# Designed miniproteins, single chains, part 38

Each design is a single chain, and the fold is of that chain. pLDDT is the mean over its residues in the fold that is shown.

## One batch from the design tools (miniprotein)

Design m1297
Fold by ESMFold2-Fast:
Formats: C-alpha cells, sequence, structure tokens
Structure m1297 (fold): chain A 76 residues (1-76)
C-alpha cells in the first residue's frame, strides 16, 4: 500500500540519519553533538517499533536501533 511504501521510505531516511553520529566521529567532529543526534534518533526509532504492523518494517526499525546504539557506544 501507499502507506506501507511511505513508511519504508521514512525508515530508509532514519537509517541514513543513524550514520550521522558515526560519520561525525570519523571526521573528528563534536562528540557531544553526535551523542545528542544519536539519542534523538534512538528515541524516534524506539517510538516507531510498537507501531510497526509488519515483520519487515519491524526488522528495519530494530536494525536502526542497533546501529544507533553501536554508534553511541563508540562515543567517549
Amino acid sequence: SSSDALGRQFLEELRRQAYVPLDMLLRGEDPSRARAIGEALLETARALLPRAGVEPLRREIEAIIRLVEEALASLE
């Protein structure tokens, strides 16, 4: 459905944004800002998880959560 396709496009964008904290670290950017962005993305992804009506969307949200958690864990 159109709603399902829009949801997938939104998740793809969230996945791209999940790399922002990691990319900032690789460039020697501000770690505190990278952390703030990562935490905001993690909150958004976690809020979407219970709303995922189909297994493929749920897996994508879980992948985004894992990616952001790993990126945040690399920040010191």
Scores: mean pLDDT 70

Design m1298
Fold by ESMFold2-Fast:
Structure m1298 (fold): chain A 63 residues (1-63)
Amino acid sequence: ASTVLRAAAHELAKEAGVPEEVVRRRLEALLDDPSDANIAREARRLGVSPAHLRSAVEALLAA
């Protein structure tokens, strides 16, 4: 879980151009309600691909 979260946050932070800590906190919040609507909203907010964010959330839920 911790390793997957760090890896996902690192890759998404590179795409978004924001600090890794910001992405990590957003991912943790998203895991509380990982709906398609929330994933799409968060992807738009961060400026990342919805598919990339969905893949990261799915990996975290599987860990």
Scores: mean pLDDT 81

Design m1299
Fold by ESMFold2-Fast:
Structure m1299 (fold): chain A 91 residues (1-91)
Amino acid sequence: EEVPVLTVKVSDTEVKAVSLRPLQPGEAYRVTVEVSGKGTAEVIVHADGSVEKSGPLADRVEARILPDGRIEVTVKDLEPGEKVTVRIERL
């Protein structure tokens, strides 16, 4: 199931995306990040707070669970004009 996300440009080099549905106990979310022309990263966020990252852009992506259970994804080290797409799926 795709989870709705809100994406906000924080600065010229950083974008944040926040899930609009909170993680429930025992759930895991797959986050897919695409930066146009650069590549992708995949992040698995578990309800216990554990995070697994893979892909060529993994070092540019951070994910955490907010106090309300929503997940926040930060994409950093962007160049001006790069387009970011963040997709979140419930596993």
Scores: mean pLDDT 81

Design m1300
Fold by ESMFold2-Fast:
Structure m1300 (fold): chain A 60 residues (1-60)
Amino acid sequence: TELYSRLLQHEVRELVAQGMSREEALRAVAESSGLSVGKVRAIFEGRAVLSEADVAAMSA
């Protein structure tokens, strides 16, 4: 969903602001959310949004 996509983008930006590299931030968010790094990168770049299946995976 759009809301969860925006929350993931915000989390990546916060980690980068704390001194983490973009790649490290993307990996950390992917690991915490249960998504692939490629999916998190696409969402961060605005090329994709979270589907209901993605949100369900994050909730497991």
Scores: mean pLDDT 76

Design m1301
Fold by ESMFold2-Fast:
Structure m1301 (fold): chain A 81 residues (1-81)
Amino acid sequence: MIELTPESLEKVSRVLKLAGYADSVTGELTPELREAIRKAAEASGLPVTDELNEDFLKALEEALQAGQTGLASAIYRVLKE
């Protein structure tokens, strides 16, 4: 189970803002943040999902093992820290 704290969500939203998928930093899983995650996942070739759950982390880890880096790596790292 992913522990979604306000700090973790702020880190994820900051990465997405820097990558151009989000306009603001937030500590809440808002519809805007879910849409930014969806767009980033789609751009990274990951399964599109609105939920930051264990299946999403597993998909990110599998993509990284297949040699995909960059945004997927950044999101995975901030969710695990």
Scores: mean pLDDT 65

Design m1302
Fold by ESMFold2-Fast:
Structure m1302 (fold): chain A 64 residues (1-64)
Amino acid sequence: SKEEAAKKNEKGAKEAIESGKKQGNGGGAVSTGGMAVRDGEKLGSERGIKAGKEAIEEGKKLLA
């Protein structure tokens, strides 16, 4: 369950990054990444936290 939730959040974060690149807007990646970090911290999932942080960084690059 924890691993499945982390995998789902990781997939969502990657999809948000791809969508942001396609649209030239990183806001969705930052928002989705923030949710993935919060959920990862709540679940104790390093994978979820890492995926969320990567989405935030990629989203910030698209917003700059």
Scores: mean pLDDT 77

Design m1303
Fold by ESMFold2-Fast:
Structure m1303 (fold): chain A 89 residues (1-89)
Amino acid sequence: KLSPEELERQIEIGVLEVAAAVYITSAEILEKKGAPKEEIIETLEKAIEYYRRAAELASQLDTEEGKQALAAAEERIRELEARLEEVKA
């Protein structure tokens, strides 16, 4: 069973992941509406920022769940960074 501190950190990671997902969806909506590149870039950068924060917290957990969260966040960051470069092109 998780300690209260470990549980709270897992909840915080989840909240950050949800925030990142909201910004990804916002970027998709902006692209469909033909919004300026700058708005799409700023929105994707916010999503990356939230995943980076989630990865940092996950790296501090000595749990299997923490390791999975870290790996998932790192993969999402790589995907978003690639997408960001495509938008900048």
Scores: mean pLDDT 85

Design m1304
Fold by ESMFold2-Fast:
Structure m1304 (fold): chain A 83 residues (1-83)
Amino acid sequence: VERSLGVWANLTLSTVRKEPEIPVEEAFERAKKKLEEQIEKSGLDVTWDEVLADFERQLAELAERLPELTDPEAVAAAERILS
């Protein structure tokens, strides 16, 4: 689960780096989709609910800061929270 969150953070960062105009929320949506597909393909016994619960906790922490996060440094902060 923690390792999966690390992959999510990497996917989010990669997306924003290529398309810095994308809001953090959209980057998370893309990362979520890719992570879901990878979990399904890998055959991990980890339930999606476990990954989502960890992500929701991290996202809640990020959401409290979201009004202040408006630049590429916001993605770096999100990565630190998600890692």
Scores: mean pLDDT 57

Design m1305
Fold by ESMFold2-Fast:
Structure m1305 (fold): chain A 68 residues (1-68)
Amino acid sequence: DERLERVLRILEWLAAHGRLTAEEFRAALEAEGVLDPALIERVGELVARAPSLEEAKRGIEELFREVS
């Protein structure tokens, strides 16, 4: 779960700084190098569709259960 924990920390950091968009999140994940491009696109779509930070976190946690 090191990848999941790192992804959630990036998500929370961006949200805390008012920078949480799907584009910024994808860019941050690419720069960090923690995920492959296909998975970055999938988590970016979750953030774009999520109505709240908590829902985005839930979606990401579910995605990682699916791919782990």
Scores: mean pLDDT 79

Design m1306
Fold by ESMFold2-Fast:
Structure m1306 (fold): chain A 98 residues (1-98)
Amino acid sequence: KPKVTIEAPAEVASGGTLTVTVKVEGDQPVRVIVELYNKKTGELVARKEAEGVGTHTFTFTNLPAPGEYVVRAKALIEENGQWKIVDTAEKTVKVVAA
């Protein structure tokens, strides 16, 4: 099954840019979803998607208020006509006042 890994900085400035690198390993059609969540509230701040195996770079601009955020990457495959999550990876990123 596909495997996903995340690389992202531990800390970024508020109003700045967060660059997230997601590596997807496998040899089958894969959809990749990357979500940015507020850790305290659980609110989804941003979502981006890509397709296929390999290295994907996602850029989140205009980062929200200072606090802890979770970057979650999901790898999905189509099984019996439905998209199913087969692997997940998470990393916590701290947004600090500029």
Scores: mean pLDDT 80

Design m1307
Fold by ESMFold2-Fast:
Structure m1307 (fold): chain A 68 residues (1-68)
Amino acid sequence: MELVEEVEERAEAVARRMIEFYGPERKEEAERMEAEIKGAALSNPEVGKRLAEEEERRLEEEIREAEE
């Protein structure tokens, strides 16, 4: 898989999970985050990947804390 496509898919997955976890009120925030990561990936795929990893980590930690 191309790195840019991988980062785009990861950004979409994080945004979708954020909306599912926090609810539709966070849709605008999730869409902004997704667009930012995708934009970064198009300019520099490595930077986009790091941004996606950072947001994934934050969301996973919050979900883990809420489910425990």
Scores: mean pLDDT 80

Design m1308
Fold by ESMFold2-Fast:
Structure m1308 (fold): chain A 88 residues (1-88)
Amino acid sequence: MTTKIKVKVETSKENAPIVVEALEAFAYAAGAKKVEIKEKELPDGNIGIEVEIELENEELAELYVKGMKELLEKLAPLMKSYELEEEK
């Protein structure tokens, strides 16, 4: 059963590149089957980043969620907000 996980981040233009690279690198390191990254410039000049990944099974999804929560906590000083959602 494939599990989808979505990560949403809001950050400044200055911090967006490092946040995107960190999220992308972690997704591939976790063995994601599919990785989609969407960046949107917000009217206030901040960048909204959405990362959606698909993992092969629920056990890999649980490991990814745990690791991603730790990564987001470490990146928190570079971000205005973040959210993690698990689908299916």
Scores: mean pLDDT 80

Design m1309
Fold by ESMFold2-Fast:
Structure m1309 (fold): chain A 142 residues (1-142)
Amino acid sequence: KEIDLGKLLNSTDLKEQAFALATTGSPSIWIDILKAQKANPRIIELVEQAQQALADGDLEAYLEYLRQLAETAREEYERTKNLLYRMVAEAAKAEIAIINKDVELLKESAEEILKILKELGVSEEDIEIVKAHYDSLLEKIK
């Protein structure tokens, strides 16, 4: 089932943008969401660095920027209590887990993402779409 990402990315509703972020593995989509939400410039910079490393085919640098992103976003969540940063941290961990085929890390990150979406008031129907997406990724990396 195709998700209308263009509609979601033009939304001013944080829960719609969080849903879009949870369903994409592309740093370019994350940059658009983070800029729309006026996120911390350091978080945006790290996503831009990750996107550039991915474009250059530098998987080692991409993973390192994702690790820094996960840590920095977690610190911003502790400071601000803004669920956007918790979502970014868990999405970065999920991407690392997919690349490294780390089933346990992907399970942990997927569970936290689903919990955040529920806390933001995302519909049960949309949560099931995100769950199916991560269940599919888990089967592929087994």
Scores: mean pLDDT 79

Design m1310
Fold by ESMFold2-Fast:
Structure m1310 (fold): chain A 77 residues (1-77)
Amino acid sequence: MEISELATKMTGLEMRIMARRVDRNTTSYTKDDLPDLQEMLRYAQQIAELARQRGDQDLLAQAQQTIADIQARIASI
């Protein structure tokens, strides 16, 4: 799978989380967001692996930062 396809899937998951937050009139993450956040984490990890295989250190660093950010969101629940 191409990195652009993984990025598109992550954007779709972010949109689903945002739709739930709008419906609840809140900016907080809840346990209902956990499956989508975990799926985003898997896609970010796949991007990191592809970056490593390509020797793309800049993309790898960005993917690792994205992984850390998603893990922080999960930990906030």
Scores: mean pLDDT 81

Design m1311
Fold by ESMFold2-Fast:
Structure m1311 (fold): chain A 66 residues (1-66)
Amino acid sequence: LEEVREFVRAEVQRIIDEKGKITKEDIDRLAQELVERFGISEDAARIIATEEALKLAKEKGVPFEP
């Protein structure tokens, strides 16, 4: 589980660095990647991706589109 969260934080940081924002499409793609890579449920993947994205977006002061 910590490995999953570390991966999400790294990917979200990359998205912020490249685009300056996080979109719903970024969350959808990230959740799908978590299901494929770690074999977690789609619901768990979406929750983790959304939580970590919101935390980093707030920390970095970048837009998060719901």
Scores: mean pLDDT 81

Design m1312
Fold by ESMFold2-Fast:
Structure m1312 (fold): chain A 98 residues (1-98)
Amino acid sequence: GPLQPILKEGITDLQNAVLKIANFLGLELTPEQVQKLVQYVQQEAVEKYKSDPNRLNLPIILGLAARLLLEHGQASDELEAEKKAQELQEGILQALVS
């Protein structure tokens, strides 16, 4: 299905992925905010997941969504943000393929 490439290969268009996730969450980001989030996900890929900094896997995608929810007041703490990101997983992945 349309989600299989994301689950197997990840996302390589990092800037567009950040924008699509933010738009799905109802958030408008400045170009500077997008660049900072791209840098954040690249750092998470290398440091936390020991993976390719030019490719977003599912844990990084969900971590980005959780961070956006927390930073924009849509979650009160990190545990709530992670839970909400997990509950929104299907919608986030659909936004990435649209």
Scores: mean pLDDT 81

Design m1313
Fold by ESMFold2-Fast:
Structure m1313 (fold): chain A 90 residues (1-90)
Amino acid sequence: MTVSETMKEIFDIIEEYNLSEKEYEEALKELNKIDPKTAEIFDLAVEAVKGNVSSYVALALLLTERELEGADLDKIVNEIKKVIEKVKKK
């Protein structure tokens, strides 16, 4: 998956599930327990969806860094999706 495709998938997930403030805080907390960098990716994506250009740029750079480190971007997207689904089910 390209960085651009990864960003689109994360944005689509965030917009589809439409998390409340409480659900967002719980998801961020759960992701931070798994991997602080995945939590940062999620936080930046939520802010980018709200129109924060600085967060959009930071997200693109962080995902590029993770890809260069050999991280599986598909795995990162799936971890974010699983946590969002778990939080939304409550």
Scores: mean pLDDT 85

Design m1314
Fold by ESMFold2-Fast:
Structure m1314 (fold): chain A 78 residues (1-78)
Amino acid sequence: LLEEVVKILDEKLSETLYAMRKEVVESGRDREVIRQKHEELLKQIDKIAEELKSKNPEKSELLRKYREEFERRRRELE
């Protein structure tokens, strides 16, 4: 899922995902760290999707779908 998001989305989002993955791994996959990083990712996706809305509506729609998926995964961790 994360690899698919990286492949089809903006470079800026790819950098964000890489940094978040690194922090999760370094924390030993701590549940609280994963939860916090998912929340940060959702906010970043929303921001990028809004910026892309006028330039590339297809990418904006893809970001919206992945936002929903990450939100669902965050809820599962709770």
Scores: mean pLDDT 65

Design m1315
Fold by ESMFold2-Fast:
Structure m1315 (fold): chain A 71 residues (1-71)
Amino acid sequence: SMKEELEEVYKEGLEIAQTMSPELREEAVALIRSLRERALNYIEKGDEEGAKKTIQQLKELMAKLKAVDEK
């Protein structure tokens, strides 16, 4: 389900954030939590398109966070 996919992506995002310095971690966690809450609100309303787009935004954020250590 989309809710399961969201929770999986959210947990992975938090794991990545935990490897960062405190300042970067706080900002990353705040963004990840905000996107998760937005996606959950779309799922609750039955807005599958809004939910999918927000989950994709969270996945894109995670990809960017992972790429930071490669630069």
Scores: mean pLDDT 81

Design m1316
Fold by ESMFold2-Fast:
Structure m1316 (fold): chain A 64 residues (1-64)
Amino acid sequence: SDLTGQALAGGAAGVAGRKASERSGSDEYTVESEALGPDRGRGVGTAGDVVVEETATLEDFLAR
């Protein structure tokens, strides 16, 4: 749970921030790796569930 708080804060903020940087074609792999982090912790409870919404956005990008 302690690590989940830090992972969620970094993951959600990182994914959102990296998404903006993606417009320049930068950190594409970083966005994917960051989304995987929160998704892996999905079973940790509410924190993981909240970040899942950010991961869904990344999947839409990967589908394109």
Scores: mean pLDDT 47

Design m1317
Fold by ESMFold2-Fast:
Structure m1317 (fold): chain A 100 residues (1-100)
Amino acid sequence: SEKEKLLEEMEEAIRKFQEGKISLEELLEKFQELLDKIVELLSEEARKKLAEIYYEFLEQVEEIYEKYLKGELSEEEAKKKIAEIAQEFVKKVREVVEEE
């Protein structure tokens, strides 16, 4: 249930970001905080998988943010795409956590 609680907090952070209650920086800081707690509950192999998934997530977010800065995406389009990427990331984290 501790793992499930941490995953639910990640999903809540995404909702707050979508609603404009927190910034992208605050979302990423909250994800890092929650992931630090999750890794303490995982095997070394699962931690390695989680790190790879997290780095891929950060690269995808950076790509969308760069397109936003270049004017290729509106703020609304960028937020929507980042939220979708974050939701897929939490889904992958859940799969890693449930295998332990």
Scores: mean pLDDT 88

Design m1318
Fold by ESMFold2-Fast:
Structure m1318 (fold): chain A 100 residues (1-100)
Amino acid sequence: SLEEKLREAVREVIRTIIEKNPKLKDSDIINIAILLYAAAQHVLRLIKEGASREEIEKAIDLAVQGLEDALTYYKIDEKTRKEVVEKFRELLRQVAEEAL
């Protein structure tokens, strides 16, 4: 389902963050996970409600910016931030494109 594809995308991003940042606090990981799931759910809602491609792309951009801001706040290195942010963008876009 579309819901499961989005959940898998979020899980993959979280796993990458954890693997590259073993000293990150559990509370920080939980906060990042909540942000990612909320962003994915918002994109899913727009798709289900028949929002325009432009509105969906804007929601993806906002979701990705939110992740980048969070990773910067938690002092994640630039290389990991770029990798994770681009992976999240690509996964959200792939799911949205398959649903449209």
Scores: mean pLDDT 84

Design m1319
Fold by ESMFold2-Fast:
Structure m1319 (fold): chain A 75 residues (1-75)
Amino acid sequence: MSEEDFEAEVLLALGEIYLAIARKDAQSGNVEAAKEAYEKAIELFRKAIEVSTNPEIRADAERGLKEAEEELKKL
């Protein structure tokens, strides 16, 4: 694994963690915390896409980005 792919994996994992936090906060009615977590997830997924040369990592990050953007829009 290259350093770029390792960085992308870390960014992807962190994006997924923030997406999970955002979903939990949205379900609990904590809209402001959910919004911050979705925005953080979006930033992390975008960085993962930018850094990664691995098609699987890029596909996972693109899926996460789309889900986070769609869910944030519905807040």
Scores: mean pLDDT 88

Design m1320
Fold by ESMFold2-Fast:
Structure m1320 (fold): chain A 59 residues (1-59)
Amino acid sequence: AAAHNNLGLAYLALGRPALAEVEFRKAGDSPEAQTGLARALLASGRHDEGVKEAVKVRP
């Protein structure tokens, strides 16, 4: 949902990637949510997981 995606972006801006990850996971399977989840994982130092999630958005 748009609300969870927006909340995830807000947490990223505040430097809280762990909270952003939770919100992007709740946002569902939209490309925006998957991109946000990848950003949150990369920001939290989980680079491998972030790359894996980013690939799911693009072929």
Scores: mean pLDDT 71

Design m1321
Fold by ESMFold2-Fast:
Structure m1321 (fold): chain A 70 residues (1-70)
Amino acid sequence: SSKKEEIEKVEKNIATLKELKAQREKEVAEEIAKATPEQQALLQKELAQSTANLDDIIASLEAKKAKLEA
């Protein structure tokens, strides 16, 4: 029971973080489409920095889920 509840919590956290990442990528892509080349470079850099830590957290949670399912 507790293990199933922990898996469900991890799955919900992964889904939420992936949704936030997808939304931010979409919003920044729309800004990039309307931006100058100089602005595009800055927006790309800012997106990379803001998503790097998020990707690490998602990977860690996916690894935790895999261990719980074993």
Scores: mean pLDDT 85

Design m1322
Fold by ESMFold2-Fast:
Structure m1322 (fold): chain A 95 residues (1-95)
Amino acid sequence: DRSKERAEKLVKELKEKYGLSEEVLELAEELFKKAAEGVNGSDILEEIFKFAREKGLSEEELEKIRKELEEKYENGLDGEELIIEAFVLVDKKLK
């Protein structure tokens, strides 16, 4: 399944390049699979922010992440790149 293979490659990149925590990598695998199966990027981003709230990020920290993602989107980052960046920013705040 190409969706599974793509999700596995993206999770490997997050682990090897960014050193994300196992909890964030597990969420990333689930959400990248959903994105590859046609779930839109906005719904994926909301699931990432829901996870971040449940893990103790404040609304102020989530707003800072949203602003960074908006700036990156304006500079040409597309859906997959934006989702990767969202995971990186959330993991950084949880550490």
Scores: mean pLDDT 79

Design m1323
Fold by ESMFold2-Fast:
Structure m1323 (fold): chain A 82 residues (1-82)
Amino acid sequence: MGIHPLSEELQKLREELLELAREGKLEEMKKLILEASKKLEKEKASREDVLNFTAMAIEAIGILIDREIAEAKKNKRPLPKA
């Protein structure tokens, strides 16, 4: 099977992004995403590889957003609308 080295690195990045998202470490997530983006550019990644990485990043961001919304709901009540 033609498995590219880039695929293995993307899997490691996904695992790291998911862990950071669960911990709410937004700044570390930004750093990893930017670093991975530069690497994809350097390796002239295919459109499919770029889209696959983008999907993984969105998935991790979604987890972070859900976590932050849950924390906000616990700490703040919505004000009643008149």
Scores: mean pLDDT 73

Design m1324
Fold by ESMFold2-Fast:
Structure m1324 (fold): chain A 67 residues (1-67)
Amino acid sequence: SEAVRLVAAADLRRLALEAGRPDLAELAEKTILSLPTEEAVALAREVARLIQEGRFEEAERLLRSHL
């Protein structure tokens, strides 16, 4: 559902902004909204974990790999 994708994108944007990474927030929003719902949710969960672990370079590479 579109609502699920929008929530996933918003949550990732917030996490990236809280981490001081507005570049990751923009990239995450763009990438998540470009994918089908199932792929968007799975990717958002994986990227959220990487951000929470401070693995920002890996999060960026993972997002770019889906563009």
Scores: mean pLDDT 86

Design m1325
Fold by ESMFold2-Fast:
Structure m1325 (fold): chain A 107 residues (1-107)
Amino acid sequence: MEAVRKAAADLRSHPAVTVEILRKAAEKNPIAKEVGQAVADVLEGRSEEAARKLAELFKDIRKATEQVSYLASAIRKVLQEEGKYDEGLEAARALSRAFLKAIADIE
């Protein structure tokens, strides 16, 4: 739980990673949908349930790594479609860095 909250706090500091972009990215890829929506809910401060869901997912390192990678790719694609190519790359890298670290810290 603490690692997930720290990752969410790190993401809030990145202006390219917004709740709106996370929800749009979640809708683009079925594999990323659950993680994308849960991350957005945690960023909005709406749910201990969403944080718990991410912590449980992160116990399966392989599945979590896969879903985070697909979400990062989907975020980049959403921002590229809006003409924000540099922000898309930065947002994808920020998400991958924050949550892959959280996955490692939970194990």
Scores: mean pLDDT 74

Design m1326
Fold by ESMFold2-Fast:
Structure m1326 (fold): chain A 106 residues (1-106)
Amino acid sequence: MELLEKGKEAYLAKKYEEAIEYIQLFYASLAKKVLEGTLTPEEKELLKEGLIIAAAAYTELGLYGLAKNYYEMAKSGDFSKLYEPQEVEDVEAFTKEVREEVEKLL
């Protein structure tokens, strides 16, 4: 999907805010299907991929609480989950994990 690819390109270019914006637009394009529970398996995998990219971008910007929320949504597969501010206890370990996951997608 074009928005997801633009998000990846922005992330690779270290344009982290632009990467997040593209992923948020991609999520918004699927929001009705998320709410209705009608996502295809393919759409779920693409959405997980996008959320990991957004989490990685937030991590590079030092916004660890937002990064954790996006990363947990990706890992759980529950894209409609209510997000609460989360404290990241080990920022170095979290950053390493998120970077390893985004590298698998690029």
Scores: mean pLDDT 83

Design m1327
Fold by ESMFold2-Fast:
Structure m1327 (fold): chain A 79 residues (1-79)
Amino acid sequence: SSEEDNRARILAEAASGLLVAQAHILTQLGHDDTAAQLRKLAEQLRAIADDDSLTVEQKMAQLDKIMQQATALMQQDQA
């Protein structure tokens, strides 16, 4: 439905914004390589949000996968 499509788009946009905010903090702490990788993941989330060819299920699956990748990158920097 258009309501579910709008929800998936908003969630992907929100996740992208969160990764950009975290990348900014990491840049201020000198973790430039991890910050750059998070910004690339944020760009992928924006592309997914804007991709009208993807179903809601496909958008949510890609969102989950990218957020798992972001979490792994942040944990690598903390380990």
Scores: mean pLDDT 86

Design m1328
Fold by ESMFold2-Fast:
Parts: C-alpha cells; sequence; structure tokens
Structure m1328 (fold): chain A 91 residues (1-91)
C-alpha cells in the first residue's frame, strides 16, 4: 500500500506524526488478528526509533513485532526482527 510506504519513509525521516500513525495502524491490525501486518508495522516503528537513538522505544516495539511474528508464524518477519534487535546496543 503506497500510503503505508509513505508513512514508513516519513517515520524513518524522523516524523513523529508518521511514527504515531504507524503505531496506531499496528495496534489496529493486531486487534483485528492480522498479526503479519501488525508485526511489519511495529518493526517499522522500532526501526524509526533505532535511527533516532531511542533504544528503549526501539526495543519496546521490536518486542511487540516479535509477539506478532510468533502469532503469524512468519519466519521471514522473525529474522528481520532478530536483525534489528542485534543492532540495539543493550548488552
Amino acid sequence: DDRVQDLVRRALDGDDRAIDQLRRLGDDYYQRGDYRRSGQLYLSVAEAYLLRGDYDQALRYANRAAVSSGRSRDSDLGKRIGDLLSRIPLR
């Protein structure tokens, strides 16, 4: 969806409103049982926070993405989440 891709691009550029919109979309898809889409949206939120150095929020949303990935059984999404988690300097 072009609108989601635009939101992701703006969020990665540091747009707080785009980050909030992605988070709300992730919450909506999660409540509807679309765990694959919610996981992808939470992963995008985590990436945006990682890029701005907000490691606490990056970890929080990466963990939410991991829950969604587990519920969707999407191993590719799980690998992308693991890669992002390895980039957070929390060890």
Scores: mean pLDDT 85

Design m1329
Fold by ESMFold2-Fast:
Structure m1329 (fold): chain A 92 residues (1-92)
Amino acid sequence: MLVPVSEIDKATLEQRKERLGFLLLVEDTNGDGYITKEEFENALKRAGFNLTKEQFDYLFKKADTNGDGKISPVEFDILLTDPEVLELLEKA
């Protein structure tokens, strides 16, 4: 779904990460400051990431350290600094 231009892939990834952060703020419809699994999936799709179910589950579990089915903004920010996560998002 993203424009597949190899010359600008790096710039496109940075823009997608910025958009993802913005979309998560918009998708927090509950206003409680936590990101649900549904909001997380919707934000990733809208930011232009085409993830498999396995990749999505992997990312969510990695961020959801206490297993309560929701992610704090701090946990999400840490997730985006993980080199393994960034590699996964680059492939998406």
Scores: mean pLDDT 67

Design m1330
Fold by ESMFold2-Fast:
Order: C-alpha cells, then structure tokens, then sequence
Structure m1330 (fold): chain A 74 residues (1-74)
C-alpha cells in the first residue's frame, strides 16, 4: 500500500465534509470558495459550484462535483 493511504483517510474526511457543507449551500459563489479551498483550479471550481450548489444531499453534492469536473474537462 502507498504511504499516502493513511493520509488519504484524512483527505477523504475533508472531501466528505465538503460534500456535506456544499449540499447545505445554495449560493454558487460560496460553493466555489469551498471548491477552491479544496484545491481545485479557478475554472474547475467555477464549474463544480454550478452543479454542486443545486445539491439537496451530500450524495448529490458528490455527483455535482463529478459532473462539474467532467464539464470542466478534468
């Protein structure tokens, strides 16, 4: 296993917290801020925010992240 596996668990927790927080936010600008804090480039964060801000649950926020990444070509 890669040495990053144990640290990856903490990163996964941050990602899950992002989904939870983003699913509570309806303002795309606030979601974009969270996505940028997650380390996404400006263009990608903007696309992600458009899809994630419409989420009603953490699961939908995760789908929004995937859809936004795909739309941004990432």
Amino acid sequence: AAAADARGEAARQRLLEFYEKASKITDPEEVEKLARELGLPDTVAREVAKFVAGAKSPEEARQGLVDGLHAAGA
Scores: mean pLDDT 75

Design m1331
Fold by ESMFold2-Fast:
Structure m1331 (fold): chain A 85 residues (1-85)
Amino acid sequence: VQELLDQIQAQIAQFQALRAQAQAAGDTALSAKIDQQIANLQSMLQRIQQLAEQGALDVATLYARTVLSQAQDQIAQFQAELDAI
């Protein structure tokens, strides 16, 4: 589970970098969308950590994999939007 949590934290760092790029480009709407996604990932990370601490390792692992997959898709989407600026 820790490896998956570390990967989610790395994805959050990528979103933070994309947000900085959106802000530098003056795209406040894109920056706000990325901020929302960062908040969502932080909430999910906290939930996965809580499940792992409760011993629900299988559920925590499935949740983490789902979150990672969705985050990867969203990073690609935001990168495409930034490239269009």
Scores: mean pLDDT 82

